# Designed miniproteins, single chains, continued (5), part 89

Each design is a single chain, and the fold is of that chain. pLDDT is the mean over its residues in the fold that is shown.

## One batch from the design tools (miniprotein)

Design m19278
Fold by ESMFold2-Fast:
Structure m19278 (fold): chain A 65 residues (1-65)
Amino acid sequence: SLADLVSELNEALRNKDFEKARQIVEKLKEAGVTPEQIRAALDLRKLGEEGQKLFDELLKYFESL
């Protein structure tokens, strides 16, 4: 489900697992999920400054697919 993918993405970002995070966003892109839906579902405050920067780079990757 979308909720499961978002939960996995949040954990990958907390763990700084770039490879796993990219794989998850590729699946979200294939499922037709928008960047706005991903942003709304993630608790960005809990990721800290480094995690938020990672997420911004990940969204650029998502849009490039």
Scores: mean pLDDT 77

Design m19279
Fold by ESMFold2-Fast:
Structure m19279 (fold): chain A 76 residues (1-76)
Amino acid sequence: SELEEKIKQLNAEKVQTEADLRSIDAEIARLEKELAENPEDREVQHRLTVLFVARGLLEAALDFLDWQIEKLKEEL
């Protein structure tokens, strides 16, 4: 079924997006620890801001992937 193959592809994209999100969360945790040790580190503050934006975009991408998967499953 073409629908089953598309669902499989979207689930693979979801797995990759979840892996990317875990990677960003790990980097955020590392930088938050560095910022706790040096609260005035402007480069760490800037990097955290960029990562928080990237995390938000990945969370939005996961929500959209979940919505697409659910819609395709309704057509089975």
Scores: mean pLDDT 89

Design m19280
Fold by ESMFold2-Fast:
Structure m19280 (fold): chain A 80 residues (1-80)
Amino acid sequence: SEIEELLREGVRLERELEEAIKNKDLEKVKKVRDRLKELIKRMRELAKKAPPEERFKLLLEILSLGGSAVVGESYLKRAE
């Protein structure tokens, strides 16, 4: 389903962010942060239409991805 695909994408982006920060790859951190923000936006729109059980899963992932985006932004601000 579209929801399951987005959930898998979220997990992948979080891992990519961790590796990019570990490798001090500022360009990759920026790209992954931007992709995280767009994914969160898409998940929020789907959560409005989702059944309660799927909505709960989406909201938990949105919180996780939001935290990752903040970490990425903080890293980029510090590296500037």
Scores: mean pLDDT 84

Design m19281
Fold by ESMFold2-Fast:
Structure m19281 (fold): chain A 77 residues (1-77)
Amino acid sequence: GNVSVQPSPAKTAAVGDVVSIDVKVTNHGSTAQTVSATVNGSIILTDGSVSTVPLSVSTTVPANGSVTLTHDVTATA
């Protein structure tokens, strides 16, 4: 497809910490696109377990451009 939506690499946090997860939306097409998508971000907890969180994005990305959206998420067990 002409649009890619990618969360940043997994973040490490303790339960109860607020973690900022970036989602990069890239438009490889020749026309601007309005993108709505949900991707899973990952948080690695201090005990080594992994928590996944759904991250919703909605933005307009210019042709051959990218937009990064930041989500603040509280780490939970």
Scores: mean pLDDT 82

Design m19282
Fold by ESMFold2-Fast:
Structure m19282 (fold): chain A 79 residues (1-79)
Amino acid sequence: EELERAREEFKRLNDALDAGDIDTAVQEAKELARELRAVPEDSPEGARLFTAAQLTLVGYVVEDPRFQPVLDAFQEAYR
C-alpha cells in the first residue's frame, strides 16, 4: 500500500516536472518523500524508487536551476 502510494506520487511529480509547474512539483515532491518514508526501510523497491526520484530531480536541476526548490523540498521532507 505505501509503495503503491509512493509510485502514484512519483507519477504526479513527473507530470508536474514535465509541465514546468514548479509550485505543484514542490508539493508533489514533499508528498512523495512522505510516502517513501512510510515504505519499510528494508524494501528494495522503496530504495529503487527513492533513487529514481533523486536522479530525476537532479537531472531537472542540471537542465534548469529553477527546479532547485523541488529537489530541496524532496530532500528536506525525506529527512
Scores: mean pLDDT 85

Design m19283
Fold by ESMFold2-Fast:
Structure m19283 (fold): chain A 100 residues (1-100)
Amino acid sequence: SEEKREEARKRLDEVIARIGETVRQLSPELADEVVEAARKAAEQALDWAFENYPDLSLEEIVRLALRAMRDAAVEILRKHGQFEAARAVSAIVREELAKL
């Protein structure tokens, strides 16, 4: 539903902000690229879920998007040898997944 999509976007935007803040502290040159990739991954996951599985719970949709965001962000950071930032992003997503 539209209400589920809006609530999912709101929760994901909060996590993207935390990822961006953390990456700006540890790898400031990559922060904008990581934020853009995480946002794009979240939107693609939402589009896929709502198109193929409209009856998924809000928690299931958010879980899918959080994993997609983590994978996109971590790929960029690891590619640039920023392993501390990659671990920090993974920790943020793990904490958010634990709240679901």
Scores: mean pLDDT 90

Design m19284
Fold by ESMFold2-Fast:
Structure m19284 (fold): chain A 61 residues (1-61)
Amino acid sequence: STIGRVVEHDLREHLGMSEEEVAEVRRLVAEGRFDEAIALLQSHGLSERQARSAVEGLAAS
């Protein structure tokens, strides 16, 4: 979906995440492992609020 693409683009371009790291976040979200996806995003420099919003955007895709 458009929202998922925007979130993936922002993670790669603004945080310097690799395509593999973005795919790992997407897999965690698809498996319902939201807390782990949030923690992984925070390890790359997102705040808890930003990480939660990104996970919600990916889950809506």
Scores: mean pLDDT 80

Design m19285
Fold by ESMFold2-Fast:
Formats: structure tokens, C-alpha cells, sequence
Structure m19285 (fold): chain A 55 residues (1-55)
């Protein structure tokens, strides 16, 4: 549903922001953070879709 999709995207965004912030504090370059977060966003979305669909 659109509500479920919005919830998933909101969680993916929040998780991505948190991971990026933690890595920035650790001194990881922004280019590396951007690349890695983008690469893993699809995995995060799939995991959240599986978890939230079971609600």
C-alpha cells in the first residue's frame, strides 16, 4: 500500500542518515559514504519491506 511504501522509504532514509552521520564522525570521506550508502539502500529497503509486511 502507499502508506506501507511511505513508511519503508522513511525508514530507509532515516537509517541512511544515521549510518552516514556515524561514518562522518569516524572520518570516512563523503564520497565513500555516499557510494556505500547508495549501494546498501536497496538491501535496507528489501529488509524493511520484508519486516514491515509482516505487521
Amino acid sequence: SSAEERKIEEQVRALSETVAEVNRRAGVPEEEIERDVAAFAETYRRLLTKLLARE
Scores: mean pLDDT 77

Design m19286
Fold by ESMFold2-Fast:
Structure m19286 (fold): chain A 69 residues (1-69)
Amino acid sequence: SLEELRKKAEEAIKQGKTEEAADYYVEMARLALENGDYDTAIEYARKALEVDPQNERARILLKEAEKKK
């Protein structure tokens, strides 16, 4: 679920695992995009880029969600 992914992202941040945290945010963005929730997909893709600015998957998902919006 999105809530479980968010909990895992927050835990990864607490442990200093920023790349792992970004990967969880990327999965949340992907799930939101698949569900047609473009605003939520944009939010989580941006969150992934906050913790890992060079995350290619997050950049792709952000662009796709903004295009669909």
Scores: mean pLDDT 84

Design m19287
Fold by ESMFold2-Fast:
Structure m19287 (fold): chain A 64 residues (1-64)
Amino acid sequence: SEEKEKLKEIRKKKEEILEKNKEESKKRLPNIDLEIEIDEEGNIKITKVSEVTPEEFKKAAKEG
């Protein structure tokens, strides 16, 4: 159970680091959206990489 608590804490810290890295990535690759999930063991898994085009951006704005 101690290892499970440590893994949950590591997972939370990794999410914070990913959020900061996402800000830097937006400056370099502003038209790329990256979906990342963190499993219960704290392993980082990239689930989807999407390139946002101006047309897709317009569609999203129209749906909102």
Scores: mean pLDDT 63

Design m19288
Fold by ESMFold2-Fast:
Structure m19288 (fold): chain A 66 residues (1-66)
Amino acid sequence: MKKYKATGTVTATGPDGSVRTETFVAEDDSKENAIGKVSGEIRRAMRKAAAEGYTVEVDLEVEELE
């Protein structure tokens, strides 16, 4: 059975130059579902960071597991 691992990293830089990094990981037998799970968390993190005046960068990786 094919499994997919999605890894999303959100890097938020504050107006004071502080940097925060959050990493979200999800596995699913569907690539779309794995991405969807991580994308939901990324979107929440981005929304919170933006509300607090942070600049946000996002990296998303998807890996096929056997």
Scores: mean pLDDT 81

Design m19289
Fold by ESMFold2-Fast:
Structure m19289 (fold): chain A 68 residues (1-68)
Amino acid sequence: SLDDVLQEFLNRASEVVKESKEKNWSAEELKKRLQEVADEMKKTASPLEQEVIEAALNWMIKEIEEES
């Protein structure tokens, strides 16, 4: 379901954010790693699921850019 895909992306993204804090990554590295997660999930996702992943990624990128 779309909810399951969104939760999976958010779960993976939260682990990336946690690792970024532990390793003291730049905002650019964090955005790159989040894009990589989205790109991997999109490979097996339906078109509508891809739109949900992209929307969640874009929201997270905006939050990161506002904090930078």
Scores: mean pLDDT 85

Design m19290
Fold by ESMFold2-Fast:
Structure m19290 (fold): chain A 65 residues (1-65)
Amino acid sequence: SEALEKARQYLEEARRLAEEGKPIDEVGAFAKKALDYASKLDPETREKIEAELGEVVREAARRQA
């Protein structure tokens, strides 16, 4: 599924940016792209991607504090 591939791709990019200490708005932009693609997936897969993105965004926020 293209939507699944794109959701995972943007999730990994958001994770990479968070690990590099990039601004939370940049991490959030890629997280939003991942969520936009995840919205096209089945609920179970979408929930898993949303959970991982939540962890990535929370980690980025803590590093900015």
Scores: mean pLDDT 83

Design m19291
Fold by ESMFold2-Fast:
Structure m19291 (fold): chain A 66 residues (1-66)
Amino acid sequence: DAATREAQIASLEAAAEQLRALGMDEGAAALRELAAALRDDALSAELAARATAALVASEQAYLAAR
């Protein structure tokens, strides 16, 4: 679903901004690369799974930094 994919890409971009604010520039760059890859191959189950895992990991990292 294109709408679900766009929401996931937006979430990855938002998570990248949060990691950048914490000084985690490499993590932020990795999330942005994943978002770009997901735009190129929206039907890849591997990329979709990686995006979901990356969003969860980013939320955990952000919360742990508090």
Scores: mean pLDDT 73

Design m19292
Fold by ESMFold2-Fast:
Structure m19292 (fold): chain A 63 residues (1-63)
Amino acid sequence: DIEELEKEIKELEERIKELEEEIARLREEGGDREEILEKEIELGVLLIELGVLKLILKKLKEK
């Protein structure tokens, strides 16, 4: 349902924001490059998922 999709999108956007903040903190603290890269890859995957969900939502609204 559209409402469930909108909730999932909001939750995913919140997780993305938290991950971006974590990556920024790790960079400031001089964390391991490999750990930062792993988190950046995870962020990339979540951004793709967000894009897909937004596209599905748009199509459902445009029927």
Scores: mean pLDDT 83

Design m19293
Fold by ESMFold2-Fast:
Structure m19293 (fold): chain A 68 residues (1-68)
Amino acid sequence: MPEEVKEIIEEAEKLLEENREKLKKEDLEKLEKLLEEAKKYALQGDNQKFLETYKEFVELLEKALKEV
């Protein structure tokens, strides 16, 4: 896995953990699934699907945090 992709995943995991208690259970479960999908695509070397999945993760996280 490219180092840049690994750093993006690690930052996403940190953001999710820091906001875990602020998130609704439904949003947390969706975010965890998106992060796992992003990791899967990163391991497969599918950079396009990784970026698309990561974008969905960021958009959902921002929306969920604004609703709190």
Scores: mean pLDDT 79

Design m19294
Fold by ESMFold2-Fast:
Structure m19294 (fold): chain A 63 residues (1-63)
Amino acid sequence: REELRAELRERFKAADKDGDGVLDREEAKELGIPEEAWGVMDKDGDGKIDEAEFEAYLDESLG
């Protein structure tokens, strides 16, 4: 689980070019995050996800 958390952080960090802790659709798309996964992570539908939403998505997908 800790290993997954580290990988999750690295993926988010790499996609978060601005380092503001928020990932937009273009940044996620550049890293190959599929559109269907984006729809699940972006619960607010504002076109952005934060680190907590990304972590929750991976937790739900992997258990």
Scores: mean pLDDT 69

Design m19296
Fold by ESMFold2-Fast:
Structure m19296 (fold): chain A 60 residues (1-60)
Amino acid sequence: MEVKYITDFAEGITLDELIAELKKRFPEVSVVKDPVKNAIKLIGPREVVDEAVEYAKELT
C-alpha cells in the first residue's frame, strides 16, 4: 500500500470536487481530506495511487 499527499491545488476546483472525482475514477483508492495540511491523502495499491496522482494534476 502506498500513501501520497496532494497539497497544491489550482484555483478552479474545490477539495470536495477533487475528492469526488478521484473516488469516482479510482474506487480502489481511499481518499481522505486532511484539513490541517489543506491536502488530500491517497491510500491504495501503488500503481492505482500513481494514476490517481497524475489524474489529480490534470484536474488542478
Scores: mean pLDDT 74

Design m19297
Fold by ESMFold2-Fast:
Structure m19297 (fold): chain A 66 residues (1-66)
Amino acid sequence: SADELRREAGRLLVEAEKAYQDGNYKEASDLYRRAAELFRQAGHDELAESLRKMAEEFEKKYKEKQ
């Protein structure tokens, strides 16, 4: 259901925040991309696009640290 997709996406965002705080930008990016896909499947296209853009920013941080 859409409610289950939203709850799972919310859990991924909590994990992503922890990864970001720990400096694990690649993991944070991957988790945000997964959350974005779940929100898209739940019909929240605007939120999904916003989260996808955040994932791109986290990926840039990861690449800058290489």
Scores: mean pLDDT 85

Design m19298
Fold by ESMFold2-Fast:
Structure m19298 (fold): chain A 65 residues (1-65)
Amino acid sequence: GPEEAARAARAGAAAGEGGRGAGTSYKMQNLDEGSREGARAGAQAGAAGADAETAGKMYELGSLS
């Protein structure tokens, strides 16, 4: 639904921005699997952080319902 779309967009934007920065740096400096795993882990951690904030905001809005 719209809430899932907003959550995905925010998580994607935060992960994409963090992942682009970290991924681009890692890809240019290191092309090994370790650096790629690091970039993936960073993107996942960023997405998890953004997801937690989004869940908190949705819970706040849900309390009004």
Scores: mean pLDDT 54

Design m19299
Fold by ESMFold2-Fast:
Structure m19299 (fold): chain A 58 residues (1-58)
Amino acid sequence: SSKIEEAIKKNEEEIKRLKAWYEENKDKLTPLQLSVIELTINGTESLVEILRRRLEAR
């Protein structure tokens, strides 16, 4: 659906920005903050992949 396509695009754009910020700031972060951000990035990327597969399997 168009809503799924829009969600994929928005999440990919947001994760791209978060990754750029993370690479710039990772030396300033605690181990816990690093883990939380990495979990957020990886979890969101996995969700986007699931949404893409569901869209393609129709």
Scores: mean pLDDT 83

Design m19300
Fold by ESMFold2-Fast:
Structure m19300 (fold): chain A 77 residues (1-77)
Amino acid sequence: SLGVEMGEAARRLVELLGDKGPAILQRLTRAAMAGDEEAYRAAVEEGASLAKTPQERDEIRRVADRLAELVRQLEAS
């Protein structure tokens, strides 16, 4: 279900981001819901900057983009 997939993506993103995860997740989801692409990209890049490896950085961007897609699907419903 959409809600389950959103919950899984959100949990994975917080896991990747560590202590700053909840704050970045909140800004990401609010920006995505508002259609604020600049605020969304700023939050994603802040999260990506916390990554220890290039692979982790790519995963943060991928999971954040998936979460934003799911949020937009929910808003379109």
Scores: mean pLDDT 84

Design m19301
Fold by ESMFold2-Fast:
Structure m19301 (fold): chain A 63 residues (1-63)
Amino acid sequence: MEEIFREEVELGVRMLELAVERTVLRREPPTPERERRLREIDEEMERLEREEEELRRKREEAL
């Protein structure tokens, strides 16, 4: 249970870091490099959201 909680916290921190980076990039002029990086961030956030859902499910099973 504690391990799952730690993973949830670490996941949340990573998602926050990506959200901040995305916000900064959105303030920059639209360039192909910016658009590519935003797409990479969106893809990674989607993966992290799936991991968060899996960890939540595992935590409920462990209770």
Scores: mean pLDDT 78

Design m19302
Fold by ESMFold2-Fast:
Structure m19302 (fold): chain A 76 residues (1-76)
Amino acid sequence: MEEARANEEKGRAAEAAGDYATAAEHYEKAAEAYEAAGDLDSAAAAYLRAARAYEKAGDPEKAAEARKRANALHGV
């Protein structure tokens, strides 16, 4: 939980600085930490934030993968 929150905070800081690639990586780490903790709603939200950051970073393939992970979590 703390690891997920720390990565969310780092993601937001990187996004505010315009470093979308770093922001996406931190949001993805936050999503993985939430998923490991069983917080599937927060994990799905973090994957969607990662997807948006990947789009802004110019990586549409990673953005699509992050969205796919978020959608999979909504099925349970």
Scores: mean pLDDT 83

Design m19303
Fold by ESMFold2-Fast:
Structure m19303 (fold): chain A 70 residues (1-70)
Amino acid sequence: SLAELAERLERVGRGHAELLRSHGLEEEAERLLELTRRAAEAIRAGDLAEALRLVAEADEVLAQAAEKLR
């Protein structure tokens, strides 16, 4: 269900945010949490286009965080 997909996305987002926070990337962690929560809300509302856009933006935050962790 869309509700289950949204819950799973939020759970994955929280896990990644905790990882980033443990490495001192507090701003990126908060941004990732915001984006995954908004994407989950879009999924629950049935706005899959908006959800995909927000997930893509979250992936960009992760890419930038990975560059900072070298």
Scores: mean pLDDT 88

Design m19304
Fold by ESMFold2-Fast:
Structure m19304 (fold): chain A 99 residues (1-99)
Amino acid sequence: MELRRKAAALMAAAGILLAAAENPVLSEEERNEAFLQAAELYKEAAKLAVEAGDLELAEEAIRELEKLIERAREAGAKEEVIEYGEKLLEESRKLLEEA
């Protein structure tokens, strides 16, 4: 399905942004923005995976989003970034439960 390929592509893009979010040559603002964008991509990937009926891919996207939130805390990301990531994680888990 096209949705599965798009979900996988968004997960790959999120991984690249997560790596950028941890790059010390970027400003604090750039790193926080990269964490936010990566979290949104993982949530969208989970949603598309659920819509495609690929629950294993959805679980993987949710697991990567969980790792992102922990890595953001370790990196000292802003509280608003952590809170938004946690909200996206909760929404993603509900999507999987309703599938």
Scores: mean pLDDT 86

Design m19305
Fold by ESMFold2-Fast:
Structure m19305 (fold): chain A 63 residues (1-63)
Amino acid sequence: SSKVEELAKLTKEAAKAAEAGDVEKAKELIDRLNELAGLDIEVDPSDVEEIEKAGVRAVLAVL
């Protein structure tokens, strides 16, 4: 579905922002991920692994 593709894109962009040290951008992208998935996942915006795990949870929530 188009939601799955958008969630994957948001997850990838948030992880890239975190890797670059752009915590503010990572947080904004995580907030968009939560809004699109209908979730409220608490994620450390500096932790790439936690962002990727949140992305998997978001995809599963919209399947």
Scores: mean pLDDT 85

Design m19306
Fold by ESMFold2-Fast:
Structure m19306 (fold): chain A 78 residues (1-78)
Amino acid sequence: SMEVQSQFLKLANKLHNGDTEGALKEGEKLASLLKPEYAEKVREYTKKGAEKSKAGDDVGLSKALQDVWQTAKDSIKS
């Protein structure tokens, strides 16, 4: 759980800083910690978050980060 939380925070920091390449790398690391069925959802939401970050869409970025975190929590609880 702590490793997943730490990896999520690294991803969130990259997205907030507009570091798209860094965000995709940190998202892949997060996905690798999850069950395969949840890993693909994290990859998809990370890509959406990167697109929203690049567009300056703070609301869309916040939603994408919420979706990533919820997916990670669901993987841990399953």
Scores: mean pLDDT 86

Design m19307
Fold by ESMFold2-Fast:
Structure m19307 (fold): chain A 117 residues (1-117)
Amino acid sequence: MVGVTVAVVDSNGNLLGYETKRVKPGETFTATFEADVEEGTLLRVTVSVSGKAKIKKVTVTLHDRETGQTDTVTLEEGKSGEAPSGARLEWDDDGTAIATFPAKKKTVVTVEVEVEL
């Protein structure tokens, strides 16, 4: 079992969402958060795992509840990038996955995490 933690914070350091769960290697953990913030507020999604486990893949889906538009970005180990939505994807030195993106007023953030040993 691997401990997985997903946290969503705004640019002022306010915690908007937090979920932790123990999963088996190769299983997907899904966490969903509603973020009702000022449009353009930068949100930071942080995904971390316990022990010797590694994050294999993180998929972040942003759903704008006012327009119905969705944007999906994927982080894979050793990869970083930027999505057309302005989302930035990076890895921290400790293997933590970090996604930063400008929010719409009524955003649903869905985070799917796949872990390995």
Scores: mean pLDDT 74

Design m19308
Fold by ESMFold2-Fast:
Structure m19308 (fold): chain A 72 residues (1-72)
Amino acid sequence: MEEVEKLLKEAKENLERLKELLGEEGEKAKEEGLKEAEKLAKEAEEKGEKGKEDLESLTNALKEATEYAEEA
């Protein structure tokens, strides 16, 4: 549970950063990303490891997107 909460927090932080960098496009990404992250966090809580892996993948993808947006 603790690790799922940490991953969800990291995902939310990256989504907030994307919103700041991309404006309206970032707002859409934040809404869609938050829904997906919350869904994956719930699945991790219900299914364990598989949902946690999916949440990690999303969090990593958001990190890469944030780095790309910062460089652009």
Scores: mean pLDDT 76

Design m19309
Fold by ESMFold2-Fast:
Structure m19309 (fold): chain A 62 residues (1-62)
Amino acid sequence: MEFAKWAIAGDLARLEEKNGSKEKAIQELRERLKTAKIPDSVFDEAVRYYEELKKKYEELKK
């Protein structure tokens, strides 16, 4: 199950809007997820998945 990646992607979308920058959103979320001990490889995959998910979501919901 890819629940964790979907959850991370959702938070990234919200934080990107809040901060106006994907890099800032990534930084803030990574800091928050430190307590959950999310490996950087998993987080990096989630960031890539977020980009693909965002494109796919926008194509489906025009």
Scores: mean pLDDT 71

Design m19312
Fold by ESMFold2-Fast:
Structure m19312 (fold): chain A 81 residues (1-81)
Amino acid sequence: SLEDELEELVEETIEKLKKAKTNEEIVEIMREFVKRMKELKAKGLPDSKATEAELRLLNELVKIFGAEKTMEIIDLLAQLQ
């Protein structure tokens, strides 16, 4: 199901982020997440489920990198739209 694909995407993204050593690696991991999330939404994933996954990932980013670095990552991703 799309929800199972979303859960797998979130878990894979968190594990990659835990192993990331540079800001460039973090940005690339997050770009892949955004790309795959857009593909899931195009397939019919509900906005509510996408938002829940994005909030879960945001919480994990704060736990791994702290609030300041997490905001820097979000700002960089927003510039790519």
Scores: mean pLDDT 84

Design m19313
Fold by ESMFold2-Fast:
Structure m19313 (fold): chain A 71 residues (1-71)
Amino acid sequence: AQEALDLLEEALRLAEGELAELIRRAIEAVKQGDYESAQRYLTAAYLLAEGEVAELLRRAGRALHDHIQSQ
């Protein structure tokens, strides 16, 4: 999960407002092992994101998916 967290924290540095709040919620969910909530917050954040933030969130979602599949 560290790769997903690193990507989410990078996206958070570039994000503001509602997008930043959704990314913070996703980070907290990943830290708690609540991957279902993390995926929901990530999807909501991705719908609001553009450019570099959208790409970071896409990569974070892939890393999180791969982590879940390895369990």
Scores: mean pLDDT 83

Design m19314
Fold by ESMFold2-Fast:
Structure m19314 (fold): chain A 107 residues (1-107)
Amino acid sequence: SRRDALLAQLEQYEAVLRAFTEAILADPRHSPEQKAEITALLEEILELHRQTAAAIEAGDWEGARALLRRAIELLERLLEVIPDPVLRAAVRAFIADYRATLAALEA
């Protein structure tokens, strides 16, 4: 179903966000302060992600749309603070995919 497909996609997104967290923490090029800021943003995005999945499972499409908009805002903030060009490119692709998901939910 559309719901099951979206939930599977969100599960894949959670795995990607966790991989970003691990990559940031393992990278000695990031200062402790920068790591803390990026990790806090990633953790907030992961929490919004879990809330979005719960909203979709409950049939709360209005809530899911609001949570996805908030997640996009935090991903854009993350993009401003990541110094690594490869991770920035990955986050830009992720934002585009999130926007496509939001547009599909608004149609």
Scores: mean pLDDT 81

Design m19315
Fold by ESMFold2-Fast:
Structure m19315 (fold): chain A 57 residues (1-57)
Amino acid sequence: SQKERRLAARAMLETQGTVHVKDLAERLGVTPVTVRQDLKAMEDDGEIVRVGRTRTL
């Protein structure tokens, strides 16, 4: 679910400081398009900030 994917993205950000679309897609077994949509929703909600090709808390 989107909620589970957002929790996984947040966990990665909390442990490693940044997340890349490719790495998250591979970990979750979903397409990069799906991950980009999830990360965009998190950015719009103010949960994360985009820095170039990465995201951070």
Scores: mean pLDDT 78

